# Designs tried in a protein design run: designed miniproteins, single chains, continued (3). Part 69

Each design is a single chain, and the fold is of that chain. pLDDT is the mean over its residues in the fold that is shown.

## One batch from the design tools (miniprotein)

Design m10386
Fold by ESMFold2-Fast:
Structure m10386 (fold): chain A 62 residues (1-62)
Amino acid sequence: SKYAELAREAGRRGDREEVIRAGTLAAYNKDAEGVRAGGEALRELGDERSAEGAYKLAEKIG
């Protein structure tokens, strides 16, 4: 997934805003992999609440 790659790269740089942007685009495009990757990146950045929301959204999409 293009959005999953974008989210992982942004997460590795510590760019939380870009992770959220990638996850939002993934959700809009019904890309569960991209939304899940965004959640994983947010969790690595210490945002467990947003990560949990992303995982639940990915489950509904996939």
Scores: mean pLDDT 86

Design m10387
Fold by ESMFold2-Fast:
Structure m10387 (fold): chain A 81 residues (1-81)
Amino acid sequence: PSPENLEAAAELLLAAAEELLTAEKPDPELAEVLREAARLVRAGEVLEAEGLLLEYSKTASEEQRELLDRLARRVGELLAA
């Protein structure tokens, strides 16, 4: 992926993390995971970011998994552009 595509994907993950922190019921744990994934994406460590999200999804709630699935799809679309 280009640096621009990596940055766009990282910004998407950071925006999702911010929404989780400012929600009526904040999810700081998932927000921190998304921030770390964004850091890895910015560094070009896409497979490691994917692995981090996949590992978290194994213990996540159904709602959290649905969010992670949507984010993974959107990130993949940005990185393939």
Scores: mean pLDDT 84

Design m10388
Fold by ESMFold2-Fast:
Structure m10388 (fold): chain A 88 residues (1-88)
Amino acid sequence: SSIMNKVLIPNEKLQKILEEVGINKKSLTMSEIVSGILEYVRKKNLIDHKTATINLKGTLLGELFGKDSIGFSDLEGLIEGVLKHSEL
């Protein structure tokens, strides 16, 4: 969708998360941010495939979302919510 191609400037915490997966760009599309966060989750083995949840406790991503655990299907909506809040 057109929203996935919108260029965004991530906040400091989101930049640090993306840097851990080799993304060092200051301006990113929603699609690039979603892909980077999914790679972060995979790289740190945060997905519980039995419950379809992501364990965020003690992670920068958990601090960013203000949650210790989320459903895998909720991830894209939470990313969108964080990015919309950072827009003027």
Scores: mean pLDDT 77

Design m10389
Fold by ESMFold2-Fast:
Structure m10389 (fold): chain A 77 residues (1-77)
Amino acid sequence: SIRELVGKNYKKILEEIMKETGLSEKAAGDVIAAVLAELEGDEEMAEYYRKRALELVSEEQLEKAEKVARELIEKYR
């Protein structure tokens, strides 16, 4: 499953997002959760986590971080 795969690589994905975007661990974690929910078709949970991230980062930072997260999740798929 996507959740199990990300669980095995979570720290690497988290650290790379933080490095590439400058996001905090909390914001990067919310971005990973949003992208995973989106990939699982759970649009309500995806929007929930995006709104949480937007409390800490700009919309532009969120868009960049989601792109990085999608690329990393696909790489570790």
Scores: mean pLDDT 83

Design m10390
Fold by ESMFold2-Fast:
Structure m10390 (fold): chain A 74 residues (1-74)
Amino acid sequence: SAVEEFLARQLAKLERGHAYLLELQAQGKLTPEQVAAALRRELAAGIEEARRLFPEHADEIAARLQALVDRLLA
């Protein structure tokens, strides 16, 4: 479904974004706190997009995106 495809793309985007932020941290360009803040901004943007495109499924999508970010920042 369009919802499942959107969720899969957003999860993959957050994982790639986190990997990129970790590379910047390894290069001394970002602190761990800046990595967390940047990833949380990407999460918020993804949740807002879900609310706009799939309002009936936005809470479920948000929960799944939040759970991934919580695992990545653990």
Scores: mean pLDDT 91

Design m10391
Fold by ESMFold2-Fast:
Structure m10391 (fold): chain A 100 residues (1-100)
Amino acid sequence: SKKEEFLKLIEEAYELIDEAEKALPKDHPNYEKFKKELTKAEGALTQAELLVLQDAPEERIKRALEQALKHLEKAKELAPESVQPLIDKAIEIVKKLLEL
C-alpha cells in the first residue's frame, strides 16, 4: 500500500541520518550543530510517520516532511564533503515522500 511504501522510505531516511551522524568525527567543529540539525530532521520525520499512522490530512504530513527537508539542508551546509552524500540520499528520500 501507499502507507507501507511511505513507512519503508521513512525507515531508509532514519538509517541514512544515523550513518551521517556516525560518519562525522565528534571532534569536528560543526559536530554539535550538525547533530542538532539531524535530531530536528528525525523529529520531523517521526511526526510525519505518526501523522500517516493516524490517517491525518496530506497537508499536515507534507508540512512535517518540509520541516525534515529544511533541517537536512542545514545539516548538509555543516557537513564536510565526505558526509554530504549521505545527507543528499536522505534529502532524495524525503523528496520522494513528498511526491507520495
Scores: mean pLDDT 88

Design m10392
Fold by ESMFold2-Fast:
Structure m10392 (fold): chain A 83 residues (1-83)
Amino acid sequence: SDTARVAAELIARRIEREYGLKPSPESLEQLEKAVEALEKGDLDKAYELFYRAFKEIGLSDKEAELLAKALVGDPEAIKEVKG
């Protein structure tokens, strides 16, 4: 969806700013699919898709897990990401 694409682009810009990594067009499509799963309330699928996308972008296992958990609403992960 157009909304999911905009959200994916905002996530991509944050990753570029904070980690110095620019997502590929393919990774951006995966982020869009993750946001669409989140919009549908499928938190398990959204987590899996975010985690895989972040790993493909070049984040470490720990960073990918932390960001994916925060994006699906895990309160502990959100606190850690906010610092």
Scores: mean pLDDT 85

Design m10393
Fold by ESMFold2-Fast:
Structure m10393 (fold): chain A 66 residues (1-66)
Amino acid sequence: SKEEALKYLEKAREALAAGDNAAAGEYIAQAAKLLGLEHKVDEIKEKSKESATVARAGIHDLEKAL
């Protein structure tokens, strides 16, 4: 649901604040899956763990889509 996706995006923001880009990527991927973007799940996980900037952009875009 959208509410569950928002919860995962909140967890992703907390993970980024803690410096855990890998956890942030996993949470963003879960939010994307809940929003029907399953085809992007693996790409989101890999790119987000490599770049906090990509992770933040992903969170922002998914939050704006909700």
Scores: mean pLDDT 76

Design m10394
Fold by ESMFold2-Fast:
Formats: structure tokens, C-alpha cells, sequence
Structure m10394 (fold): chain A 63 residues (1-63)
């Protein structure tokens, strides 16, 4: 499916993003997340939203 092709391309990017967010300061995490189209008020929210993207992509690939 189209969703599977998108997930295959995005998963590595989202995984790298999640690692960067976890290593970043709160202010840096918000900026990094925003650059990747994730709106977040703090680091915890940015990580949560990135994990949601990763989980959704993994679910599509598990089909």
C-alpha cells in the first residue's frame, strides 16, 4: 500500500529524530521537533509525538 511505502521511508528518519530528541535539551527538542513538523510545548510532548509516528509506521510495516 502507499502507507507501507511511506512508512518504509519515514521509519529511519523518525528513529533518528527520536534519538536526537532524547539527547537534546527541552528548548532544543522543541526546535528539532518543529523542524520535522511536530508541534510540542516541551521535550516530553515532542518525544511522545515522535514515538506515536514511529509506532504508527511500525504497525503499517507489520501488515
Amino acid sequence: SAARLVAERELPVVEELLERLERASDQEAIKIAKEHGIEAKNKEEAIKRARERLSNGQAVLAE
Scores: mean pLDDT 75

Design m10395
Fold by ESMFold2-Fast:
Structure m10395 (fold): chain A 94 residues (1-94)
Amino acid sequence: LKDVLLETLKKLDPDGREWTEEEVEKMLEILRERLPETLKSLEGKSEKDRAKVLLAFKAFILENYEEYLELMEEIENSEEKAKEVIKEILEWIK
């Protein structure tokens, strides 16, 4: 996760400053804090809606919109896939 976040930051700003391990760790801490708030705001929403929001968040962080589009179609067609995506993203953030 930390290495992937570093690579994503370098892609977003290839001429930018060198990112330190401390800065990346702080970004991960902010991510972990904000994710529970987001999940709490989604209480009472369907598992499909929760999966879509979490997937959008992951796509934003990784700048991987192709994976986002593919998984969105699968989530629309399967509640079981929505549950799987939620679990996978929560394990990815951990």
Scores: mean pLDDT 66

Design m10396
Fold by ESMFold2-Fast:
Structure m10396 (fold): chain A 82 residues (1-82)
Amino acid sequence: MEELVEKILDELNASEDEKKKVLSAVNIMLTIAPNPSEEEVRQIVKLIHESLLYLKQGDVEKAYALSMEALGIAIRESLRNE
């Protein structure tokens, strides 16, 4: 799983600092989503990375909205496996 997250972040040209922060956040999301598909992981990683970029620009509202969208994907996956 970590290897897939790192590969996606490499494709997004994320910096080492961005990779560390996104990987930490995604790992928390993946504790909620026990069996995510590769596409769900890709969507979560992209949303969390974009959220971080908006936060770096001072757009806290957009960053929050994107992080909540990522959490929503994780929750939907969790419910689908019940």
Scores: mean pLDDT 80

Design m10397
Fold by ESMFold2-Fast:
Structure m10397 (fold): chain A 95 residues (1-95)
Amino acid sequence: KILEEAVNTDSTVYRAVELLKNTPEYKKLYDYILKLAEEDGISIEELRKIATVIMAKLALEAGREELAKHLLESEGISEEEAEELFKKVDALLAS
């Protein structure tokens, strides 16, 4: 499946999945990525962007603003694009 391929071929997706899978507080974020990976037509590149935004949001929550900025810029993710997914991450963490 595409998530298994992405985890084996993309270091960003691997690190994100490893963190979310092994951190009980992030179970809903892990479940969210699993659901997205089962969606028809999702690409490894799309999963990488989603993983990057989730990691950037978690970095911001940890007070690591420079790391969050670097992660978003490295994948060419706009602030507007990141803001929409940040709201989704906040909703999942608040649940």
Scores: mean pLDDT 79

Design m10398
Fold by ESMFold2-Fast:
Structure m10398 (fold): chain A 58 residues (1-58)
Amino acid sequence: SEVREKGRELARKAIEEAKALPSENDRKGVISDALNRAARELGPEAARAFWEEVKKAA
């Protein structure tokens, strides 16, 4: 699904941004904000793909 692929792409960008931040709270904030944006703009399917990508990187 194109929507899932977009969700994974957004997750990778958020993870890259988060890795540049020294604070765990700031990192969680970046991931959370990006996830909420994916859910709002692309729907639950993209949000699920986003979260799966985040879990793989952990």
Scores: mean pLDDT 83

Design m10399
Fold by ESMFold2-Fast:
Structure m10399 (fold): chain A 65 residues (1-65)
Amino acid sequence: PTSDDVLEILKKYVSDEQAEEIINEIKEKLGGKTAEEVKEILTEALSKYTEDAEEIAEKIVKEME
């Protein structure tokens, strides 16, 4: 997935500012990753902003498929 696609989906679950901070942290890590690897990366990044990080990461990955 592209960083822009992930950013737009993130904005549905976190604030625009938080979504941009998350995408800036992970954008270099997203290239060539499997859905499971992307979920792990998103869960780690989201855990700094929300207790529901794993659930949100799963929803984002599912929406990108």
Scores: mean pLDDT 77

Design m10400
Fold by ESMFold2-Fast:
Structure m10400 (fold): chain A 96 residues (1-96)
Amino acid sequence: HMVETTIHEYRVTARFATPERAEEAARRVQKILDGASGLLSGRVEVYDDGTVEATLRHLDAAYANQVANEIMLELLRLGAESIELQEREIVVSHPA
């Protein structure tokens, strides 16, 4: 038989006026991700157009949402001109 595990993925995307601001923001976001307990994965990417994308996965939806909100608030504090949050669930079927 098979059992299912639900993984909660949050992706925060922010736009900054300059790549230099985006790279500063990415360093701050990386520290938040590094400090988060029990992440299955966490990454931050910076694009040359000033876009920062942070993606995290966790088994606990509430904690994942809390970390995503901390990231959003930090990006806004650092001067993000736009911010988007995307949430999805990944269902993994595996043998029991």
Scores: mean pLDDT 87

Design m10401
Fold by ESMFold2-Fast:
Structure m10401 (fold): chain A 71 residues (1-71)
Amino acid sequence: SSDTLQKAKQILLSPSTQVAKQVVNSMSDDQKNGVKQLVKDLFDKGKKTPDVSKSVGYYLQGVSLDFMFNS
């Protein structure tokens, strides 16, 4: 959803893991579940995408978001 993507953007553009934690702590359970689902979707797209450049891009987005969200 656009709300999930907006929250993912805020997390990824956080200047530090401490700021990312503040963003995550301000999120509703629905927003947190949305971001968790987005991470799973990014890894699934990475695995299924035959285009190497797109596959790598999906994995890098998923790893970065997962790291920042769970920091």
Scores: mean pLDDT 84

Design m10402
Fold by ESMFold2-Fast:
Structure m10402 (fold): chain A 68 residues (1-68)
Amino acid sequence: MPSFDELLEELRREMRRYIDRTVADPAERQRLLREVDRLVEGLRQEAREDPERATERARLLLELVREA
């Protein structure tokens, strides 16, 4: 099974792919990419206190992005 770090990198990759496909404006793309980085770092910080909940949240987000 992938590690939590591998899960976060896959989430970051899929979110960036989604943004690249759907957002045409360069300034909006740049802002959203910064928000993706903030989200991933937030999940990493959350995992220090509650790794199980952080992992469940990351998996749910990855599933939602893949279906989008």
Scores: mean pLDDT 82

Design m10403
Fold by ESMFold2-Fast:
Structure m10403 (fold): chain A 77 residues (1-77)
Amino acid sequence: MKEALEKMRKKAKEAIERGRREGPDAVEEAKKELEEFGNEMSAAYKQAGDMGAAAGVTLEMQRALEELEKLKKELEK
């Protein structure tokens, strides 16, 4: 999860720069990727909770979801 989040963070930064150069379509593509990844992580978070995963794992997933939300807001600018 951490590696995937870092990859999405890099894509978000690249998309912001690309959007400023090439237009809003590049930003929209990155937004869609972040939304898809957020949905996958949300599902994994629920599954981990249902299976009684350790608190540390659940907390890490929650923080990753919060970071994705921040990245989405950055893409909106």
Scores: mean pLDDT 70

Design m10404
Fold by ESMFold2-Fast:
Structure m10404 (fold): chain A 106 residues (1-106)
Amino acid sequence: SILDQMDQLITQASDALKNGDYSTLSQYLRQFVDLARQTKSAPALQVFLDRLQQLIDDKKYEAAFFQAQGLFLLIKKYKDTTEAPKFEKSEASRYLLQSLVLENLE
């Protein structure tokens, strides 16, 4: 499924980040964005997708990685709906907050 492909990309992106391979990380994150835009929940998550794209374009790859992890958890949770997500304390919100912290350090 598209979600399985996205999960594989997150795993590969995690490995690239751990190895300091920002070129490969950037490629996996761009592929992730392309798949994420094809999901049913994408219109409701547009703000998170736009931020992920901006972080990639600004070469803030560690922040982009954590944004992608949080976004993927939101996509899995809201895969069958177009309703906007409520921002609650969750694993997804933790990754999104980590991304915001890292953006200020890069």
Scores: mean pLDDT 81

Design m10405
Fold by ESMFold2-Fast:
Structure m10405 (fold): chain A 80 residues (1-80)
Amino acid sequence: SPFDELEEKLRKAKTKQQIKDVFSEFVSEAVAAARDPETIARLLELARKLQEVIDDPNVSVEEVQKAALEAFEEARRLLA
């Protein structure tokens, strides 16, 4: 998969900013790979939901990383 390197970067991210940067890069590549508007809309909604988790000061870096990995797996299913 062209996304394997991004998944590894996401797993190694240590800050909320690093998680955000890697996930933003992934969403950009995923949107470019998507063939239909509905898939693009679902990818953008996943990014929006993750941004809400990142912006919550009560959520730890570990919880953000878990949410980002779950969103990454969901996005990969949408592209399959």
Scores: mean pLDDT 84

Design m10406
Fold by ESMFold2-Fast:
Structure m10406 (fold): chain A 70 residues (1-70)
Amino acid sequence: MITKVDYVLDGVPVKESELPQEVVDAGLELGSTLKPGERRSTEVTADGVTYRVTATREGDRLTIGATRLA
């Protein structure tokens, strides 16, 4: 069971509230499909900005990283 979620934007740790909801939702959806040690990425567009969203699971911890693409 995932017990902690950490959020990162452009390599900087951030709070969940600092990310677009579409990015958070996509990251959590990816995270729900991951076994420990797995990583998946997708692309999400929110308010005219496209993000690369990567979910990484390490044990019961999930990291959701977002990178702005032009």
Scores: mean pLDDT 83

Design m10407
Fold by ESMFold2-Fast:
Structure m10407 (fold): chain A 69 residues (1-69)
Amino acid sequence: MVEEILKEATARITEAAAKGDMSEVNKIVRELEEELRKLGMSDAEIRKAVLEAILSATPAMREHALKAA
């Protein structure tokens, strides 16, 4: 469940970042933080998950997914 939430957020962040829309990236990050809090995650766990989602939003993630298929 958390992994699916992170994948969805990562895809949305990737698209917003590709457009240069940092305001949209910040909005998606806030939505992700709120969703993870509802699942009972601590602030430290939320911070780690958000960082992982942002780092995974690189073009390398798409290339990895294509090569793994």
Scores: mean pLDDT 71

Design m10408
Fold by ESMFold2-Fast:
Structure m10408 (fold): chain A 72 residues (1-72)
Amino acid sequence: MEVTLVAGGNSKAAGAAGRQLAEAGLAQGNMEAVEYAQKASVAAASGNLDTARKYADKAAELTGAKVTVVEG
C-alpha cells in the first residue's frame, strides 16, 4: 500500500490518507499503528511537517506500507 500525506494542504485529504494507513493497521490488528496513523494525519492537517513524518514513519514501519510526507 502506498499513501501520500500532504502537510498544510486540505485537511480532508490528510484525513483520508491517514484513514487508509489506519485501516491497514486495523487489518493487521495493530492498534499502535492505528494511533500513529491518526497522529500523522492530524500533524499533516496542522502543517507540522516534522511531526507528520515522525508518526507516518512509525505507522509505515508497523504496517509495511510505503508512506511519503510532502509539503503542500
Scores: mean pLDDT 76

Design m10409
Fold by ESMFold2-Fast:
Structure m10409 (fold): chain A 77 residues (1-77)
Amino acid sequence: SLEEKHLALVEELSLAEIKEMLGLPDSASEEEILARLEEAEEQLREAYEQGLISEEQYEFYLRILEALRRRLERLAA
């Protein structure tokens, strides 16, 4: 599925690629990356509450953000 393909791509991302996709500089700390992910989660919640995205879309994007958090934990270990 498209979801499984996106999740698989997240599992392969380097720290530099994660920073680039979030619009952060190479010097960005793990704390700054996590803060950006939290901002993205809040924006998704607001979009769902406003009816701009479906429940299926909301769940999918939340899974992508959670996969990014897990990838960061693995890269920091």
Scores: mean pLDDT 81

Design m10410
Fold by ESMFold2-Fast:
Structure m10410 (fold): chain A 97 residues (1-97)
Amino acid sequence: STMEEWKKKFEKALPVEELRSIVTLLRDVARRNPDTPPEQGEQARRDLERSLIHRLMTEGGLTEEQARTVLKLVESGELTSDSAREVREALREARRL
Protein backbone atom coordinates (compact mmCIF):
# COMPACT_ATOMS: atom_id res chain seq x y z
CA SER A 1 0.00 0.00 0.00
CA THR A 2 1.03 3.65 -0.42
CA MET A 3 1.08 4.07 3.37
CA GLU A 4 3.40 1.06 3.85
CA GLU A 5 5.78 2.35 1.14
CA TRP A 6 5.82 5.84 2.73
CA LYS A 7 6.42 4.26 6.16
CA LYS A 8 9.43 2.30 4.80
CA LYS A 9 10.88 5.43 3.16
CA PHE A 10 10.30 7.41 6.37
CA GLU A 11 12.10 4.77 8.51
CA LYS A 12 15.04 4.68 6.05
CA ALA A 13 15.39 8.50 6.01
CA LEU A 14 14.95 8.92 9.80
CA PRO A 15 16.49 6.01 11.76
CA VAL A 16 15.24 5.75 15.36
CA GLU A 17 18.75 5.83 16.90
CA GLU A 18 19.63 9.13 15.15
CA LEU A 19 16.27 10.63 16.20
CA ARG A 20 16.86 9.55 19.83
CA SER A 21 20.22 11.39 19.74
CA ILE A 22 18.46 14.52 18.42
CA VAL A 23 15.79 14.28 21.18
CA THR A 24 18.52 13.93 23.85
CA LEU A 25 20.38 16.96 22.47
CA LEU A 26 17.20 19.09 22.30
CA ARG A 27 16.30 18.17 25.90
CA ASP A 28 19.79 19.13 27.11
CA VAL A 29 19.65 22.49 25.27
CA ALA A 30 16.14 23.21 26.65
CA ARG A 31 17.28 22.31 30.21
CA ARG A 32 20.23 24.73 29.92
CA ASN A 33 18.01 27.51 28.47
CA PRO A 34 14.74 27.44 30.49
CA ASP A 35 13.78 31.11 29.88
CA THR A 36 13.67 30.96 26.05
CA PRO A 37 10.83 33.09 24.56
CA PRO A 38 7.99 31.09 22.87
CA GLU A 39 8.87 32.68 19.49
CA GLN A 40 12.31 31.02 19.56
CA GLY A 41 10.75 27.62 20.32
CA GLU A 42 8.28 27.96 17.44
CA GLN A 43 11.15 28.94 15.10
CA ALA A 44 13.26 25.97 16.30
CA ARG A 45 10.29 23.65 15.66
CA ARG A 46 9.84 25.08 12.13
CA ASP A 47 13.59 24.69 11.45
CA LEU A 48 13.48 21.05 12.60
CA GLU A 49 10.37 20.43 10.46
CA ARG A 50 12.21 21.81 7.37
CA SER A 51 15.24 19.58 8.12
CA LEU A 52 13.01 16.50 8.48
CA ILE A 53 11.20 17.26 5.19
CA HIS A 54 14.58 17.72 3.44
CA ARG A 55 15.81 14.32 4.73
CA LEU A 56 12.56 12.60 3.70
CA MET A 57 13.13 13.99 0.18
CA THR A 58 16.91 13.40 -0.13
CA GLU A 59 17.25 10.09 1.78
CA GLY A 60 13.65 8.79 1.71
CA GLY A 61 13.06 9.48 -1.99
CA LEU A 62 9.75 11.26 -1.33
CA THR A 63 8.52 14.33 -3.19
CA GLU A 64 8.13 17.51 -1.10
CA GLU A 65 4.32 17.04 -1.04
CA GLN A 66 4.67 13.38 0.03
CA ALA A 67 7.24 14.33 2.72
CA ARG A 68 4.87 17.01 4.12
CA THR A 69 1.98 14.51 4.10
CA VAL A 70 4.08 11.84 5.87
CA LEU A 71 5.14 14.36 8.54
CA LYS A 72 1.48 15.36 9.12
CA LEU A 73 0.55 11.66 9.50
CA VAL A 74 3.39 11.25 12.04
CA GLU A 75 2.24 14.32 14.01
CA SER A 76 -1.42 13.15 13.97
CA GLY A 77 -0.40 9.68 15.17
CA GLU A 78 -1.78 7.96 12.04
CA LEU A 79 1.74 6.85 11.05
CA THR A 80 3.05 4.85 14.04
CA SER A 81 6.57 3.48 14.49
CA ASP A 82 9.54 3.95 16.84
CA SER A 83 10.89 6.65 14.48
CA ALA A 84 7.46 8.37 14.36
CA ARG A 85 7.34 8.51 18.17
CA GLU A 86 10.85 10.04 18.30
CA VAL A 87 9.94 12.62 15.59
CA ARG A 88 6.95 13.70 17.71
CA GLU A 89 9.22 13.96 20.79
CA ALA A 90 11.86 15.95 18.85
CA LEU A 91 9.27 18.45 17.56
CA ARG A 92 7.84 18.81 21.09
CA GLU A 93 11.31 19.37 22.63
CA ALA A 94 12.22 21.89 19.88
CA ARG A 95 9.22 24.03 20.92
CA ARG A 96 10.90 24.35 24.35
CA LEU A 97 14.00 25.98 22.81
Scores: mean pLDDT 84

Design m10411
Fold by ESMFold2-Fast:
Structure m10411 (fold): chain A 90 residues (1-90)
Amino acid sequence: MKNSMERASNLINQLKKQIENLKDALKKNASDEEIKAVAETIEDIALQLTEIRKQLEQRKARQSFLTQIDNALKDAGKQLGVAKLKLIAD
């Protein structure tokens, strides 16, 4: 459990950093290629974090920690949705 919690915490921190990078890229009207690259990185981290969350829930990790993961994933999903809408140029 300890190693999975440490890995989850590292992924949450990486996810937060990449979300800020995505927000910055969108604000600066970065290239579609740059926005896609950051979005793909966020999706990869979110998938890894989702898998760890399932393992931690099965092992009865504290609800407060599971909620931190859920909040991070929710924020990632919201920002990916914004990026997707901008990339289709409507």
Scores: mean pLDDT 83

Design m10412
Fold by ESMFold2-Fast:
Structure m10412 (fold): chain A 61 residues (1-61)
Amino acid sequence: SREEESAQLDALVAEMLRAVREGDRARLAALGRELIAWGRSQGPAMEAGARTLVASLEAAA
């Protein structure tokens, strides 16, 4: 459902922010691949958005 998908994305983003805080670049990269894969399943605009977000978080780590 949309609610389940939203909850899963919120959890994924929270885990990515934790990886940034901890400087865990390897975990951030793995979580980023998961987010990009989800974005790809939604379409090219969502994939592009996911890639942009991942790049921003990796730059912050």
Scores: mean pLDDT 83

Design m10413
Fold by ESMFold2-Fast:
Structure m10413 (fold): chain A 106 residues (1-106)
Amino acid sequence: VDDLPGGERLALGQRLFDTGNRLFQQGDYQSAIKYYNDARVLLGLFSSSEAARVQINIGLAYYKLGDYEKAQEYVDIAQRMVEGSRNDPRYEELQKQVEEARKKIE
């Protein structure tokens, strides 16, 4: 998917993230994780903040599947990405999302 133009890669990443979120809401956490991983690769080319948001949702999906070790791992990754993104307008929102995810998995 790295052969697409930059604008199309960003749009595809956002659509994959939206599809993952829809699958998560439907309880299909395993398929949601697959779409999130594809979205993370595409969105991470443009912003660590976008990648961090996807990582939070991967962690929450693993928590729903009962894989608490992976849930913690992905939330920790998301936290580090957010800490690197202090200039992002969503920094405070992403920090809250990390804190809420951590509370759910502990």
Scores: mean pLDDT 80

Design m10414
Fold by ESMFold2-Fast:
Structure m10414 (fold): chain A 100 residues (1-100)
Amino acid sequence: DELFEIAEKLLEEEAEKRGIELDRSKIEYSVLEFADGKVAVARYKDLYAFVSKRKELVERVRDAILAVLSDEAIEYLSDIREIDGYYGFTLRLKPEYAKK
């Protein structure tokens, strides 16, 4: 699935910028399904990447994250960017908030 490939790429780029050693075998993938499309999610520990073919879906998910998560929980939340015709952003939770 191209969405997961782009989500992995975003996750790898952000991990490199943050000095995080990323083990690809430990990346978890999921999908957020909506009536008008889907958003692919790649997760590694406290780091997340969200990607969709539709910009409005990615904007919706990012806005929902900002509405639900407090500033105290968010270490970093990127702006939405275009990657290879897809749209995506990255989220890093503070370590204490990534434990479930």
Scores: mean pLDDT 81

Design m10415
Fold by ESMFold2-Fast:
Structure m10415 (fold): chain A 75 residues (1-75)
Amino acid sequence: MDAERRRFGEAVSRAVRDAFDFAYKSGDYEEALEMAESAAKVLVRHGETQGLGEVAREAAERTLEELRKEIERER
C-alpha cells in the first residue's frame, strides 16, 4: 500500500477514536459514538477531495465497528 494512503487511514482511525474518548469521559456510550461518527463523516469528506475517500471510509467503518464491540464488552 502507498505510504500516503496508509498514513491517512491511520490518521482517520486515530481521529475517530480520539473523538469517542473525548465524548465518553462522562460514560455516555451513545453520545460518544455519535461524536465518533461525526468525526468519521468529516474525515471521509476530506479524503474524497484528496482521492482517498475509499481509504478514509474503510478506516472509519472499521474503527466504528471496533468501538461498538468494545462498548458491548464494557456493558
Scores: mean pLDDT 80

Design m10416
Fold by ESMFold2-Fast:
Structure m10416 (fold): chain A 69 residues (1-69)
Amino acid sequence: MSPDDLAAQVDDGIRQIALAVSLTVAKIVKKNESELSEDQINQTKQDLINLAKKAGLSQEDIEKIKNAL
């Protein structure tokens, strides 16, 4: 248990929370697709993916979010 190991565990925890929140938002968007226009749906999907990238999520986690939309 080096200081670097502790920092890595904290960073992983933050990324796991960011992924969980992103997947929850993706589920809400998908559930409400019938209430939104095609353009609104596409914009919301792009915004969510861009936020996930800014949060530093891996490409694998970003693909999980895309698949949940």
Scores: mean pLDDT 76

Design m10417
Fold by ESMFold2-Fast:
Structure m10417 (fold): chain A 113 residues (1-113)
Amino acid sequence: SIDEIVEKMKKIADEEIKKYEHLLTPEQIERLKKAVDDLINIIRDLLEGKISFEEAIKRVKEKYKDDPEMAEIAIELLKAIHQAIKEGKSNDEIVELFKKGIKRMIDAAIEKE
């Protein structure tokens, strides 16, 4: 179920951000949570077939226009998820790719201190 994948992604994002909250300011945490929520919504639309991969990339570039490095990380994650979908990978494998992508986004946010 796509809803089950999205719920797992939200849980992983919350857990990973909490692990590293002590390295971030409250403002950085708020921006990161918003960026991750926007990405989860784009991934949901992609998984549901509501948008093309090209449209997903366009939305990431627009949402992260003020953070090109974060946009590149999110685009790399979308490419990995798109490839996994084409290859018929399991929901658990897609969620694991998401977890790795979120860690890269957290690392990039920490570097912006």
Scores: mean pLDDT 86

Design m10418
Fold by ESMFold2-Fast:
Structure m10418 (fold): chain A 63 residues (1-63)
Amino acid sequence: SKLENAAAGAKALGEAAGAKLSDEQARRAGTYGLQGNAEEAAKALEEGGVPKGFARGAGRLMS
């Protein structure tokens, strides 16, 4: 539901940056985004291969 939508959003943001997030990485980023934790959401995206600068912006957008 809400987490699945957030995970799908994380995957879309990753794809825009040229990175293919796993389901685990997308759910992790989505969970932190839903918690308003932009920094941890960004770190989860970066771990999935999203460039640091893009990951920080995306993490803020998700929060």
Scores: mean pLDDT 82

Design m10419
Fold by ESMFold2-Fast:
Structure m10419 (fold): chain A 94 residues (1-94)
Amino acid sequence: MVTLAEIEELQRKVRALSEEQQEKLLKELEKYREALEAAERELLARGEALRAEAEAAGWSPAEVRAALAELLVETFNAHPELFAKLKEIVEESA
């Protein structure tokens, strides 16, 4: 299972990459662009729906943040092969 901690660690690794390493990463990610765009669109649509529900229900900022973190984890667990490939490409680019 993909965890929030694993997602945050992957994000930290990407931010630590040099410009040359980031360009190499982007070139490799182009092979998976359609899958990445599909996952992003799913996350954005679900995030927008959750925000509307939270505003209607009067959720606190902390409750919204927790729900968004859970949504991010669920989205990557729906695409485990994509997450595994992202992790592999990031590690190979470093």
Scores: mean pLDDT 78

Design m10420
Fold by ESMFold2-Fast:
Structure m10420 (fold): chain A 100 residues (1-100)
Amino acid sequence: FDEKFIENIKKVLTDIYNTFKKLGYTLEQIAEELGVSVEELKELIENPSKMPLDKIVDFFERAFELLEKHGVKIEDLENPELAKAFRELVEGWRELEKRR
């Protein structure tokens, strides 16, 4: 990944994390709800370049589902255009995986 793509991932992940904190979630609760370990969650936020793309996609999918459960729209995030792009990336990745 180029540096700009990694920075965009960090930016959206940070927005999502801060949104969950505003909803009253602790770091441990966010990790539990998203089906990752606390260490994996920290690595995703701090060093997404060290994570395989499928793990990043899986995280975004679960995070967007949890946001929707709480009535949070992508438009409500600090970087809505980037968040929308990552949601579209998740949908495209899952579309490919569904066929096999």
Scores: mean pLDDT 77

